# Designs tried in a protein design run: designed miniproteins, single chains, continued (3). Part 38

Each design is a single chain, and the fold is of that chain. pLDDT is the mean over its residues in the fold that is shown.

## One batch from the design tools (miniprotein)

Design m9291
Fold by ESMFold2-Fast:
Structure m9291 (fold): chain A 90 residues (1-90)
Amino acid sequence: LQQQLQERLEQIRARMRSPLVEKAAIASLRIGAQQGRLSVQDALDRTRELIVRKSTEIAREAEEKGLDVDPADISQEGLKRALEELEKLV
């Protein structure tokens, strides 16, 4: 089991170019592993969906406040919030 988890972690590292996205995907995989699920694709899909949800919430809040926020900053903050939420579940 530990060896299989390590192999899945290496697959995520090979696919991800962003260190923060990599950490989020690894956290998603570890959460899945606790439930007996070692699907790299499921971990990536959950990570992507969570980042999109958090980024959308931040963008909406910025628009409501009339803030001119760089899309890159919105994505970065969304990624940080997604990672924080996933790390709490690990």
Scores: mean pLDDT 75

Design m9292
Fold by ESMFold2-Fast:
Structure m9292 (fold): chain A 59 residues (1-59)
Amino acid sequence: MAAEVEAARAELNAEILRGGKRLQDAVDKTSEEVAKIGRELSRRYQELKARVDALEAAA
């Protein structure tokens, strides 16, 4: 009986850790994606600015 209760607690703790790790991984992935989008937007802005400057010089 006592050993079975300890086994059940160990399994519950393992499930809590698995759930917590999945949530942390999801948060980390989202943070990485947001940072990547920020870098992509900055690069695209600079490319567009260069094109606008070239068009203004040609006009």
Scores: mean pLDDT 82

Design m9293
Fold by ESMFold2-Fast:
Structure m9293 (fold): chain A 71 residues (1-71)
Amino acid sequence: MKEVELMLRIGEAINRGETIVLRTPEELRVALDVLRFLGALSGDPSRFAEQIARIEAALAAGEEVELTFTK
């Protein structure tokens, strides 16, 4: 349930060019998988490289992350 809600929030943030805050390691892992998948699917694996790098760093440090998407 919460995983689907997070996926929808990430999708909305990407579509609207909004900021999203990810607080738990579970949310960070879901977001990482979603962004990697969307980047691969778009044919541009660099599309979300900045956001992916931020999530990877936050996961390694055990920290929260704020992601900003541009339209």
Scores: mean pLDDT 79

Design m9294
Fold by ESMFold2-Fast:
Structure m9294 (fold): chain A 63 residues (1-63)
Amino acid sequence: AKEEADKYRQAGVDALLAGDLATAAENFRKASEAYRKTGTPEGIKLADVYEKAADAAEAQLAA
């Protein structure tokens, strides 16, 4: 359900604000997967957004 994806999204945001890029990336990845699982056009769009957010957090860790 969308509620699970929203939970992971919020956890990712909270981790990002705390400076925990690894936890932020993990939670944004889980949010992306959960949004894709909804099968809706809105869910797929949100999945792409949070996949990019996870990629950005991972890129900062690699730098």
Scores: mean pLDDT 82

Design m9295
Fold by ESMFold2-Fast:
Structure m9295 (fold): chain A 85 residues (1-85)
Amino acid sequence: EEEERRKELEENQKAVEDLIKSLDGIYENLKKQGIVTPETEKAFEDLRKKAEELLEKGGTRQEIIDLSNELIALVLRTIGDWLDE
């Protein structure tokens, strides 16, 4: 019971850490491409804050999946907004 819970928390923590690393890498790449606006910059900052909060409190697998999907949606929106301009 306790060992299983600890393993789940460790796996979830690693997933959030990997997500933050991916977020930082994606953001830097988009910034280098010159497609980040002040609005999308704030959205990335807000998303990173949510990821840090999950890392601190221990998020559920579903919360991590939801955050990952939110990141994907934000990346697609950022690229789409740039292409439509």
Scores: mean pLDDT 80

Design m9296
Fold by ESMFold2-Fast:
Structure m9296 (fold): chain A 81 residues (1-81)
Amino acid sequence: MSLEELRAEAERVLEEARELFEKNRDKLSPEQAAAAETILANMEALVAAARASTDPREARLALGSNRGLLELLRRMVAEEL
């Protein structure tokens, strides 16, 4: 993956997480909604850091971390079902 491909994929993972949150927002408890908003804020910060850096390691870290955070959000949503 190029640096731009890594950045684009990290942002795609963030958008998937946003869509998952919005689709399930009404099914989450207030505590789960607050935790999900914190997860999304952390994912946004990682994408911003990757965009600010020309180091592909930062973009790879952002992608890996965002994949893990999306999985955490998926598990949080699944626990309500």
Scores: mean pLDDT 84

Design m9297
Fold by ESMFold2-Fast:
Parts: C-alpha cells; structure tokens; sequence
Structure m9297 (fold): chain A 148 residues (1-148)
C-alpha cells in the first residue's frame, strides 16, 4: 500500500515535470515561428493561426479522453496503467516535436515557408504532449488518492 502511493506520487511528479518541459518547448517553438513572421509575414501569420486552432482542438480532445478515463477507471491499477499510456503518448508527441523543430531550424534560412510549416507542426505536437502529460499526472494523483 505505502510503496504504491509513493510510486503513484512519483509518477504524477514526473508527468508534471514532462508537462512543464513540453510547454517550454511549445513556447520556444512558437517564438521561432513568430521570428519567421518578421521575414515572411503572410506565411508566418497563417501558420500561427492554423497551429493555434489545431492545438486547441487536440487539447479539448485529450482533456475529454482524460475525463472519460477518470470516470471509467475504478482501481488504482487501472488509473496507473492509463497514466502510463497517456505518458507514452505524450512522449511520442514530444519526440515528433523535437524532430520537426530540428528540421525547421535547419531550413529557416534556406526555405522560410517550409520552416514555418515545420515549426507550426512542432508547436502542435509539443502542445499535444503537454495535454497528455497533464492528464497522466491527474490519473496518477487519482490512483494515489484511491490508495490513501
């Protein structure tokens, strides 16, 4: 019992750390996209608007999936497994964001339009990773509460 509570709290803390890192990466990538707007205004403005809309749509979907997961899970073990799945999906989106951002940085001086597209996609993936990591933290905290 006590070791399971500790593990659930440690996993929740790690999920919050990963959420903060994903948010920082999203904010940094959006700053890169905004600097690109100074060089290519129409391309940058469109990419920002489309990315913000897509990030918001995916945030709502992930939050709804998380809420449903909290409603249906009845055991600490189910909540811990769901938290692990949401963590894994958050990591998948973060890894894609990192690759897209790196490619965008490589192209920024050569093809600003393609760099804007890649930064916009990286921002969406980092914002999605943030949402998954937040839900993972909530699931692990719910597991810790059922064990208390």
Amino acid sequence: RQRQIERARENAAKARENAAAAKAAADETLALLRRLKEVAPEVGERAIREADQRAEELRKQVEEDGRKSLEVAKTPEELMELGRMFMGTGQYHRDIGDRLRAEGERLASVDPAEAARLYAQAYVHYSTAYSYYRVAAELYEAAARLLS
Scores: mean pLDDT 90

Design m9298
Fold by ESMFold2-Fast:
Structure m9298 (fold): chain A 66 residues (1-66)
Amino acid sequence: SLKELAIKAAKEIGEKLAEVFEKYYGKKPEVKLEQVDENTIKITVTVGDVTVELTLDVDVLGKLAA
């Protein structure tokens, strides 16, 4: 359950970042979501030559979504 909440929160964060990047850059970004290990989710957002990676803790995300 906590892991499912964390994945849901990570998807929402990725979508919000994509909206912000599209708004300011004027191009649709590419968003990749990846669970790197049991406690870590990585969100990668790419637009043009810019790449941003966020590494987030599953427990923190799960608590935020609860």
Scores: mean pLDDT 81

Design m9299
Fold by ESMFold2-Fast:
Structure m9299 (fold): chain A 102 residues (1-102)
Amino acid sequence: LTPEELKELLKEVEEIAEEAEKEVSTEIMRHARRAAENGVDFSNFPQELIDELIKNVKETIKKAKEYLEKYKEERTEAIETALALEGALLYVQAAVLKYLLK
């Protein structure tokens, strides 16, 4: 991915994560958001994990959008939990994207 593509992905990831957090707010999401805001040094993390997180960004966005749509139709604890977990993962992916852009 080019730096321009990474910046575009970061904007989309942050937008969808924020939309998810507006619908459901959990301690996990708040913690992940703060990590993304403060920046995380991933230099000591396995490269394989970094690559998987980035590879799966579009999948996480897709799932978060699907759960946002489902939650507007039916507000179940299962959908709420799924949306909160996907939202938290998007904030982690945002932190990784920010790290790669430095």
Scores: mean pLDDT 84

Design m9300
Fold by ESMFold2-Fast:
Structure m9300 (fold): chain A 76 residues (1-76)
Amino acid sequence: MEKGKELLGRGLQRYQEGNYEEAIKDLKESIALTPEDSEVYVEGLRLLSETYRKLGNEKEAQEWMKKAEEAGEKVF
């Protein structure tokens, strides 16, 4: 299994557990290791945005969501 996809899964699990700081760490590593034209990359960006929103960091959440929308246009 690709490392980026593994980190996305781990980040999602930590997000679901409320472990947002560790989720952000895993998700940032996932997107750094994943091709920008992949679904894993887009999902990582979306989840990273959602995680920042859970922390109350609305500005960062919006910035990551914009990146996810841009990346999604290349995949879908």
Scores: mean pLDDT 81

Design m9301
Fold by ESMFold2-Fast:
Structure m9301 (fold): chain A 55 residues (1-55)
Amino acid sequence: SERDALLEAVRTLVSSLLAEGREDEADAALAQFIAEHPELAEELRAIRDEVRARV
C-alpha cells in the first residue's frame, strides 16, 4: 500500500541519516513527515524509536 511504502521510505531515509551522524536532519525529516501525515504520527515515531535502538 502507499502507506506501507511511505513508512518504509521514511525508515530507510532516517536509518541512512543516522548512520551518517546527521541526527538533526533525521529529526527534521521525521517532524516534516508527521506534519504532512498526522494520521501516521504513531507509526512515524515508532520508526524513530526502532532505528535509534539499533544504532
Scores: mean pLDDT 80

Design m9302
Fold by ESMFold2-Fast:
Structure m9302 (fold): chain A 63 residues (1-63)
Amino acid sequence: TKQVEAELKTLGITDVEVSSEVNDDGTLTVTVTLKDGRVFTGTGGWYNPSLAYTRLIEKVKKA
């Protein structure tokens, strides 16, 4: 989603790979791979995928 890329850009992070997967229970897992090789994931409910993105960005901010 453009929102994840925009949030990462505000943190000075560009050239990222974003992937998403819908799990069997309907949750969404979003994975971001940074150019330096660090990998971050966030998981949220299918009808609230923004929670997955929020969790992902929070992990990136703390790293």
Scores: mean pLDDT 73

Design m9303
Fold by ESMFold2-Fast:
Structure m9303 (fold): chain A 66 residues (1-66)
Amino acid sequence: VEEKAKEAEDYIQKASEAGDGATARENLRKASELGKEILADPNATEEQKKIARKALNLGEAVDAAA
């Protein structure tokens, strides 16, 4: 779970650094997928769930725009 939370944060960071919208959206989708896995894990801490919710919100915003 800890590794997935770090990976989700890394994808969000890559999205913020992306030079084009397609790359940003792809990274946010990957972060969102990890966020779903974190939220499904009963051992996830509240801090990890916060990261997961942030990733999901960003991914859902991208999907709603598409």
Scores: mean pLDDT 76

Design m9304
Fold by ESMFold2-Fast:
Structure m9304 (fold): chain A 92 residues (1-92)
Amino acid sequence: DKEEALEKAKKGLELAIEFAEKGTSAEEMEKYIRENPEEAGPAFGLALAMVRESGKAPSVEELLERILEAAKKAKLEELAEFAEKKLEELRA
């Protein structure tokens, strides 16, 4: 169901934001995904990929911008809107 997938994606994004705020390492993120696979979601996987690519935890802003770009490219309009709203909240 599209609604269920969107809700899971939103929860995964909020979790990814929390881990970015804490400066969580790639190893800690991998452990969380292994222990909580149902809650990790695609946004959390993208955050882990960013840590692996850069060797450092992304800022919340960098993470949200990357997720917004990925969601727009994948034509996931609802997820893109959610990420954009979170980015506006961060900048407020």
Scores: mean pLDDT 73

Design m9305
Fold by ESMFold2-Fast:
Structure m9305 (fold): chain A 76 residues (1-76)
Amino acid sequence: SDEEIEETVEEIVEILKTKDEEEAIRESVELLTKRLNLSDEEKEEARFLLRQIYDLSEEDQRSALTDFLRVLVARK
């Protein structure tokens, strides 16, 4: 649901803001895997995206994550 996507996005943005890059990526991928049951390929896509957005503003992180999660949910 949109509410679940929004909640997941906010949790990942907080992780990216408060953790070192590699720890933030690891924790974010674990969260996404638990909530969306990611395949190994989807985990690699998530790691790539998270690394690209880590140094971006919270607004840009939120936007990129929302688009990515909508695509992942649509595949299910």
Scores: mean pLDDT 86

Design m9306
Fold by ESMFold2-Fast:
Structure m9306 (fold): chain A 93 residues (1-93)
Amino acid sequence: MAKEGIEYAKKALEILKKEKANSRSEEIQRLFRISLAEGLIKNIERAEKEKDEDALRYNLLMAKDLLAQAEKDEKAINEAGEALSEFVREMAK
């Protein structure tokens, strides 16, 4: 679980770092997503150390969504979004 989430975030980072923005707004979004990926790695490592399974699952789903968006895989984006929505609904009970 933790290793998979870290791998998703690292793959997203590699894609985002190689991507060239065509505008200032695209560059701002790219830098934001890079920061998000770095934050997700730290959050996953912390959740694993603290044995917080809910935080681990949430950050893993966020990392998977970020990777899907970086790869521009529409099917994976939809699947990750649905999984995140379901997790949020479950936690709200």
Scores: mean pLDDT 83

Design m9307
Fold by ESMFold2-Fast:
Structure m9307 (fold): chain A 74 residues (1-74)
Amino acid sequence: SLEDLLQRFIELARQAERLIAAGDYAGAIAVLRQAIAVLEQAIAVTTDPALRAQLETALAVVRGELARLEAQLA
């Protein structure tokens, strides 16, 4: 369900924050990639245009954070 996907996204986002705080940037990158995939699934099944716009904004933010972390490890 959409609710299950959104809950999974929140859990993955929290996991990524913990990994970043611990200095595990490689682990954080892996978890953020999973979070992006789950968020894309949530967007695909969302029928509310306002919620879709909010989720697309969140997706852009998460993609930016992933790109920033990847650049630091390159």
Scores: mean pLDDT 89

Design m9308
Fold by ESMFold2-Fast:
Formats: sequence, C-alpha cells, structure tokens
Structure m9308 (fold): chain A 56 residues (1-56)
Amino acid sequence: SREELERRLEGLRAGIDLQQRVLADPTASPLDKQNAQDNVDTLEREAARLQEQIER
C-alpha cells in the first residue's frame, strides 16, 4: 500500500540522516566515513525508487 511505501521511505531517510551524522563527525575514522558515504549512495537510490513507485 502507499502507506507502507511512505513508512519505508521515512525509514530510509532516517538511515540517510544517521549516515550523514557519521560523515559530519570529526572523530569518525576514514573507513567509517567511506562506509557511511557508500551507505548514503545506496539508501538514496532505494529512496528514489520508492518515491517513483509512490508517484505512480
């Protein structure tokens, strides 16, 4: 349902926010930041697919 898709999209956006906090953290290791960036890229692609599905 649309409501389930919107809930999933909310969860993905929360995940992106969490990863962006890692990227903004000056104490995070270079490896943690690389992993956070890769996770942001993956989550943003998933969010875009869900957004497109909601709009259909």
Scores: mean pLDDT 86

Design m9309
Fold by ESMFold2-Fast:
Formats: structure tokens, sequence, C-alpha cells
Structure m9309 (fold): chain A 69 residues (1-69)
């Protein structure tokens, strides 16, 4: 459901920001993409997280993507 997808995306984004606060902007963008069902866009932001060295945040958002896809 859209509600369950939003809940999962929000929870994982929150954890990612707690672990890597410097990644907050990219994490929020990936989270919004997940909420909207824009999975390709979410994957692009997750890749950017990895390029910037935010590996822990990227892994959490990848888990969220797998859970909602």
Amino acid sequence: SDEERARIAEEYARRAIEIEPEAADLVQKAGVALVLGRFDLAEEYIAKLREEGFERAAELLERALRAVR
C-alpha cells in the first residue's frame, strides 16, 4: 500500500540520517522518491550517496527500496 511504502521509506530515511547526518539532503531526496514509487530515481540518489562516501546511509536506503519494491 502507499501508506506502508511511505512508513517504510520514512523509517529507513530517519535511521540513515541518525547514522550519517551529513547525508540528510540526499537521504531525504531518496526517501521522497521511494514514497512516490519513483524507484529508478531512488536508485540514482542511493548511487550518489555511495559516490559521496555515505555507504551506511546508502545500504539502509537500498534495504528500504527492496522492502517496498
Scores: mean pLDDT 88

Design m9310
Fold by ESMFold2-Fast:
Structure m9310 (fold): chain A 103 residues (1-103)
Amino acid sequence: SSSNISQAINLANQLKTLNNEGLEAIRRGDRDSFRRTLDEQVSLVNELEKLSQSLSPEVRRLAIEIGATTAMLRMAAHLEDWRAAERAIKVQKELINQLLSAL
């Protein structure tokens, strides 16, 4: 439905903002800000995956892949592997752009 598409666009744009905040936190060594953005991303990704069940198969696949990159981010944060965290954010940003194009 049009309302589900609009909500998905809003969630995707919020995730892009958090990705940019996460990258800046990594670059300045701000671990607390990074953890906060990651916790917010987890919540938004769960909402996006749930919403995607009512959308196209391509959007559902992309939402699941975005969820996988969030899991990679959590692992990288746990291991304090900030290069892996930065790579995971860049992959997630690309998947979000693909999802926005598929809506």
Scores: mean pLDDT 90

Design m9311
Fold by ESMFold2-Fast:
Structure m9311 (fold): chain A 85 residues (1-85)
Amino acid sequence: DLGEEGKKLFEKKYEEALKEGLSEEDAKRIAKLEVLKEGLKYIKKILKEKYPNDETTKEDIEAIEKEIEELEKEIEEIKEKAKKR
């Protein structure tokens, strides 16, 4: 949860997607995925900075990086499907 920063990012990504010609539904979905992606990047940074000596930190970071990659693939899929509509 990014709180106010998450809301601000959502609004920015939603508006950007609408300007690219995406539907409101696709724009909302992309905005949500972008907020989740930034949240995961923030968690990764905090884990690296605050828990560098924790034995599980490397595994957690690798899992987060994989989730970010999956979110990026979903965003690209939504954009490609929107172009074909």
Scores: mean pLDDT 82

Design m9312
Fold by ESMFold2-Fast:
Structure m9312 (fold): chain A 91 residues (1-91)
Amino acid sequence: SAKEKAEEILKETEELIKKEEEPLLAYLSSLVSPEAARELVELAKRLARLTAQALAAEVLGDKEKAAALRAEARKIAAEAEALYAEAVAAA
C-alpha cells in the first residue's frame, strides 16, 4: 500500500543515516574544521530526512505537504552549500 511504501522510505532513510553518518564526518573532517564538519553532517542528516518525508508525502498523495517539505529541503541545502564554501575558504 502507499502507507507501507511511505513507511519503508522513512525507515530506509534512517538506516542509511546511521550507516553513513560516521564515514561522512570522517571525510568532511579531512577537508574542514571539526566544528564545521559536525555542523555539515547535521545539515546533511536534516536534508536527507526532509527529502524522505517529502517523497513519503508524495506517495501518500499529500501534494501540499510534499511541496512544503521540498521548499524546506532547498533552504537547508543552500545553508549547507554556503557553510561548506565558507569552511573550505577558512581552512
Scores: mean pLDDT 90

Design m9313
Fold by ESMFold2-Fast:
Structure m9313 (fold): chain A 94 residues (1-94)
Amino acid sequence: MKDKIRALYDQLMATGSPAEQIAAAVGYSIGYSMSQDKVIAEIRALIEQAKASSGRRRRTYVTLALGVVAGALDSGKEIPESLLQELLAIAEEV
């Protein structure tokens, strides 16, 4: 799962729209800077916001969450596999 989410983040930063790149970069900064417990709570909150949203807003929350995971992983934080699976499933729908 980590490799798939990292690949999606890297793809967004290389080929995404300016809005997607900004959302992913903001997410990365949040994920890198937050404590272990807070970052897990933030990812869960973003996933729930994505599920409650549609269209462009849903894509923004998914993009932000991908950034948060990438930043958290790069800072050495552990993200539950179940949470990575939930995010990937939503990202595949968008």
Scores: mean pLDDT 82

Design m9314
Fold by ESMFold2-Fast:
Structure m9314 (fold): chain A 76 residues (1-76)
Amino acid sequence: SEEQRAEIEKKLAEIDKLTDEIVKRLSPEQAKVVRDVVAEHKALIEKLVEEGRYDDALNLADVLKSMLEYWLEKAK
């Protein structure tokens, strides 16, 4: 639905902000790994949206966000 698509886009924007905060605290090599993992998962989320699998896309976005929040806490 349009509402689910909007929620996914909002979560992707939050993921981008978390990624930027994490990479500021990492070495260039570690930052690249984080950015590559995020890019790969974002591509999967976009593919799930294209396939109409909104619940799977939302779940994957939530998992990715939780993982990034954990990494941000560890980078303190």
Scores: mean pLDDT 86

Design m9315
Fold by ESMFold2-Fast:
Structure m9315 (fold): chain A 72 residues (1-72)
Amino acid sequence: REELAEGLRRIAEALEKHAPEEFGDTAELLRKIAERVLTSEDPYMPYMALIAVGVVKAIGAGPIIEELVKKL
């Protein structure tokens, strides 16, 4: 819910700050997913958010996510 959406927004901010050339589009997509997690009644939306985090980690942004999670 709110925590998941906030987490996604913070990951998006970290991606945009550290590697905007490579992950700017991914950051914007994560922000859209965060908004939809808050506004959508779709029970699949939280799972899509978790998949999005997994994809970001798989494409090499894992260190950025780990640093962010350490500050949560």
Scores: mean pLDDT 66

Design m9316
Fold by ESMFold2-Fast:
Structure m9316 (fold): chain A 97 residues (1-97)
Amino acid sequence: LLDQLPDFFRANILANEANDKNGKEAAIKLALAFLYIALAKTYKSLGKEEKAKEFLELAKKYLEEAKELLKKTKNEEVKKLLEKAIKELEERIKELE
């Protein structure tokens, strides 16, 4: 999980420097997906399965929004960082299901 946080922040910084608005927005969506994955894990550990599923679905929604923004991302380095982050978050979601 912590390994993905630096990639999101670095992608956001590089997107700002490159004036890549879509890359910046994608990084923000991935940060939200990461947050909802953490919430899903927490609620699952508390035995709140229904709430955990709700947060997992929100994580999936933001992940899909980030994938759409990735298609419009112009900066190649930002795109690579976002692709790496997406793959890692998809694995984290799979682990929870």
Scores: mean pLDDT 82

Design m9317
Fold by ESMFold2-Fast:
Structure m9317 (fold): chain A 82 residues (1-82)
Amino acid sequence: HMEELLQQVENERKRSLIEEAEKYEKKADDLMKKGSTDVDKIISYYNKAGELYLEVEDYREEAKERLIKRLFDAYIHASAVK
C-alpha cells in the first residue's frame, strides 16, 4: 500500500502549504485593515500566499479569484494612501 503512504505524505504537504499561505494572506489582510502605507509588503504577502496556494491544485481556482481581487484592492489602496 505504497500509494496510501504517498497520499498521506502529499496530504500533509498540502495542509502545510495551505497553513503557510493563510498566514501570509492574513498578514496582508491585517495591513490592509490598518491602512498601512507599506504597499510593497502587502503585495509581497499576497503574492507569497498566491504562490503557496497554486502549489495545491485543489485550491488553484478559488485562490486565483480571491487573490486577484485582493491584489486589485491592494493596488487601489496604494493609490489612496499616497
Scores: mean pLDDT 76

Design m9318
Fold by ESMFold2-Fast:
Structure m9318 (fold): chain A 59 residues (1-59)
Amino acid sequence: SKEEVEALIQKAEEYKKQLIETLQQLRDEGKISQEQADEKIAQLEKELAELKAKLKAQA
């Protein structure tokens, strides 16, 4: 159902937010560079956008 797709997308977005916050913390602690954090965040955003597109197309 559309509701199940929306719930899955919401969970994926919440997970992405947690990963982004973790990457920002690692950058702030000097464990990764700003460039590495930016690249990983961009990859996560791309992967979530592709997932959302696939889920919406299937509904």
Scores: mean pLDDT 82

Design m9319
Fold by ESMFold2-Fast:
Structure m9319 (fold): chain A 87 residues (1-87)
Amino acid sequence: MEALRKELEGAVEQMRQFLQTMQAVYDRYSDLPEAQQALEYAQQALEYVQRALEDPEKVDEYLARATEFFGQALQNMTKAEAQGKAA
């Protein structure tokens, strides 16, 4: 339990830093829908990691959702940066 809690607390901090990165991408490429989507998915990923920390019975379910949203955020960030740099 302690090891899992420590990992989840680390994941929350990692997601907060990731969200700050997504905010910077959104601020730079705010006219691109992919930049907005990346920020929205990063916010959802953080929410589900926080839910996993609060509800140990549903850790696997919430972490699966957090992982899905994290992946979506990364894909949209990559698309936004590629489009923004190509312009």
Scores: mean pLDDT 81

Design m9320
Fold by ESMFold2-Fast:
Structure m9320 (fold): chain A 78 residues (1-78)
Amino acid sequence: MELLERAHELVDRATEIGIEIARLEGREELIPLFREAGEAAKAMAEAAAKASRELAERFVEQLEEDVRLLEERLEEVR
């Protein structure tokens, strides 16, 4: 399923950015939390995909916005 693959890519990207921000801010203790949140988000993406295409599409749209906001945050903390 195309949407599920996209959701996984976005979750992985969000997790990478979150970890980088935590590292730059000296809050490495948050890294396990970002990894756990990523795994939970992937499980939610799978559940949405099984429920309906519309829910999966909305979930991907939300993840794309979340990644955009995280990228903005990353630029601010550099």
Scores: mean pLDDT 83

Design m9321
Fold by ESMFold2-Fast:
Order: structure tokens, then C-alpha cells, then sequence
Structure m9321 (fold): chain A 92 residues (1-92)
């Protein structure tokens, strides 16, 4: 499942379990028909990061990239790897 792949890839990059789990939960809620902008906003609040709202018409791939990038940023990891992780999770 996409959320499980996202979590595995974040953990491989050294993202803490709590952050990886929160990101995976956000992806799962988007898959289940949740509001994309709201899920990104809630993740940002949980991570203590200011987030720009994701546009409601953003693609699922863009949302996954945003979620993975927020998790990487919160963990002090390279942001560009978040883009790759989000795309890899989306392709599953």
C-alpha cells in the first residue's frame, strides 16, 4: 500500500518513527478520500511546521511529494529526497 511504502522509505532515510507514521497516516487519509489541503495542514501542525495550503485541485502525486517533503524537513533530512519518496510511494 502507498502509505506503507512512504513510511518504509522515510524510515530508511532516518526519519523518526513518530514523523514517518504521521506522514503515512496523512497519505492513507488522502487515499480514503480525505481533503488534500486539510491533511497537509494537519500534518504541518503536528510537525510544528508552517505550511502553505496545498491547492484543492493538486494532484495526488503532488500531495504525496508535499507530505514526504514535510516529514524530511521536520527530521532535518534533505528536502529533495522527499520529492523522490513521495513519487515512489504514489507509483505503487
Amino acid sequence: KKAEVLKELLLKEGVPEEIAEAAARAVKRVEEGGDKAQEVLELGRFLGLPTSPVHPDSSDEDVYVTIASLAMLAAGKPLHKGIKIGREAYKV
Scores: mean pLDDT 79

Design m9322
Fold by ESMFold2-Fast:
Structure m9322 (fold): chain A 94 residues (1-94)
Amino acid sequence: VLEEIKKLVEEGKLEEAKELFEKNKEKLSPEEQVEALLILGKGYLKAGKLEEAEKYAEEALELAKKNGLDTKEAIELLIEIGVKKLEEAVKKVM
């Protein structure tokens, strides 16, 4: 499932990747759920869909904290999304 989600994201099939994740979420470990959320967040960020990217990164961070997992990648993703949102806001007023 996780490899299939990753492949769909790499192919730009973000909606299919999201649906596959939601359908199989209950079958994934907390570690696998965090990894899938990070993959989705990165995919949406690459596509310029910053609100969706932020949602997935926030879910990954929350789940990682709750389960005592490494939060570094989720925090780094949130920082990258935040910078991108600021860049887009600056461009809009120039």
Scores: mean pLDDT 82

Design m9323
Fold by ESMFold2-Fast:
Structure m9323 (fold): chain A 80 residues (1-80)
Amino acid sequence: MSESTQKANELFELLAERLGVSPEELRETLLRVAEVDTVEEAWLKLMGSSELRKRVAEALGVSEETLVRALEEALRELHS
């Protein structure tokens, strides 16, 4: 597995934990809402699109603020 793919999966697991959902549920929701086939493409779209973040938050039943905060915390933990 490439380092990029591994980091995307690690970030995904951290985000799922902070949102209180399973990594599989988050992955399925993100791929469906972003309309992409890979986690890497989903992450690129999520990072670059406020509209996609809003749609993902709605699909997961959380607020946009909760999703953004969880994403920031997951990125901080992965970077440290």
Scores: mean pLDDT 75

Design m9324
Fold by ESMFold2-Fast:
Structure m9324 (fold): chain A 69 residues (1-69)
Amino acid sequence: SADQQAGQLIQQAADLYEQSQQTGDPSLYQQALDLGTQAAKLMGVTDPDEAKELGQRMIKTVVTHRKLK
């Protein structure tokens, strides 16, 4: 389903985002944002700017939750 596909993309985006933070590689950061944007579009966000914002928010949420005890 689109929700399962979006969930998989956001987990991959979170992995790339964490790698970019550890290595300082801007290409990994951009790839993370692109995957997050794709996930938002799969969830029905049609506006490009809203898709980017939601993608970034979803990545941040996943990364934050992974760091909770």
Scores: mean pLDDT 83

Design m9325
Fold by ESMFold2-Fast:
Structure m9325 (fold): chain A 92 residues (1-92)
Amino acid sequence: SMEEIRKKVIELLEEINALVQKELDEKGSVERPLLLASALAGVAIIAVIMDAPLELIAKTLEQAIELASQSDTPTAKRMRELAEEALEIVRE
């Protein structure tokens, strides 16, 4: 259902934000592309809650994936995996 899609996508995007917060807490800094990817995950959460068109949500997730792909850290790789999983769910 659309409600199940929305909940799962939000959970994945909230995990992206949690990873960035953990990195900031542990290292005192986060690479700019990852911080921007986290911000886009937040925008995507708002878009999902507001029932924005799935194509707009997908485009936002694609941008988050591109930003996370600019870094080779374990945090960046996990953020990319989460955003890719969210994108696959949205594109079903």
Scores: mean pLDDT 87

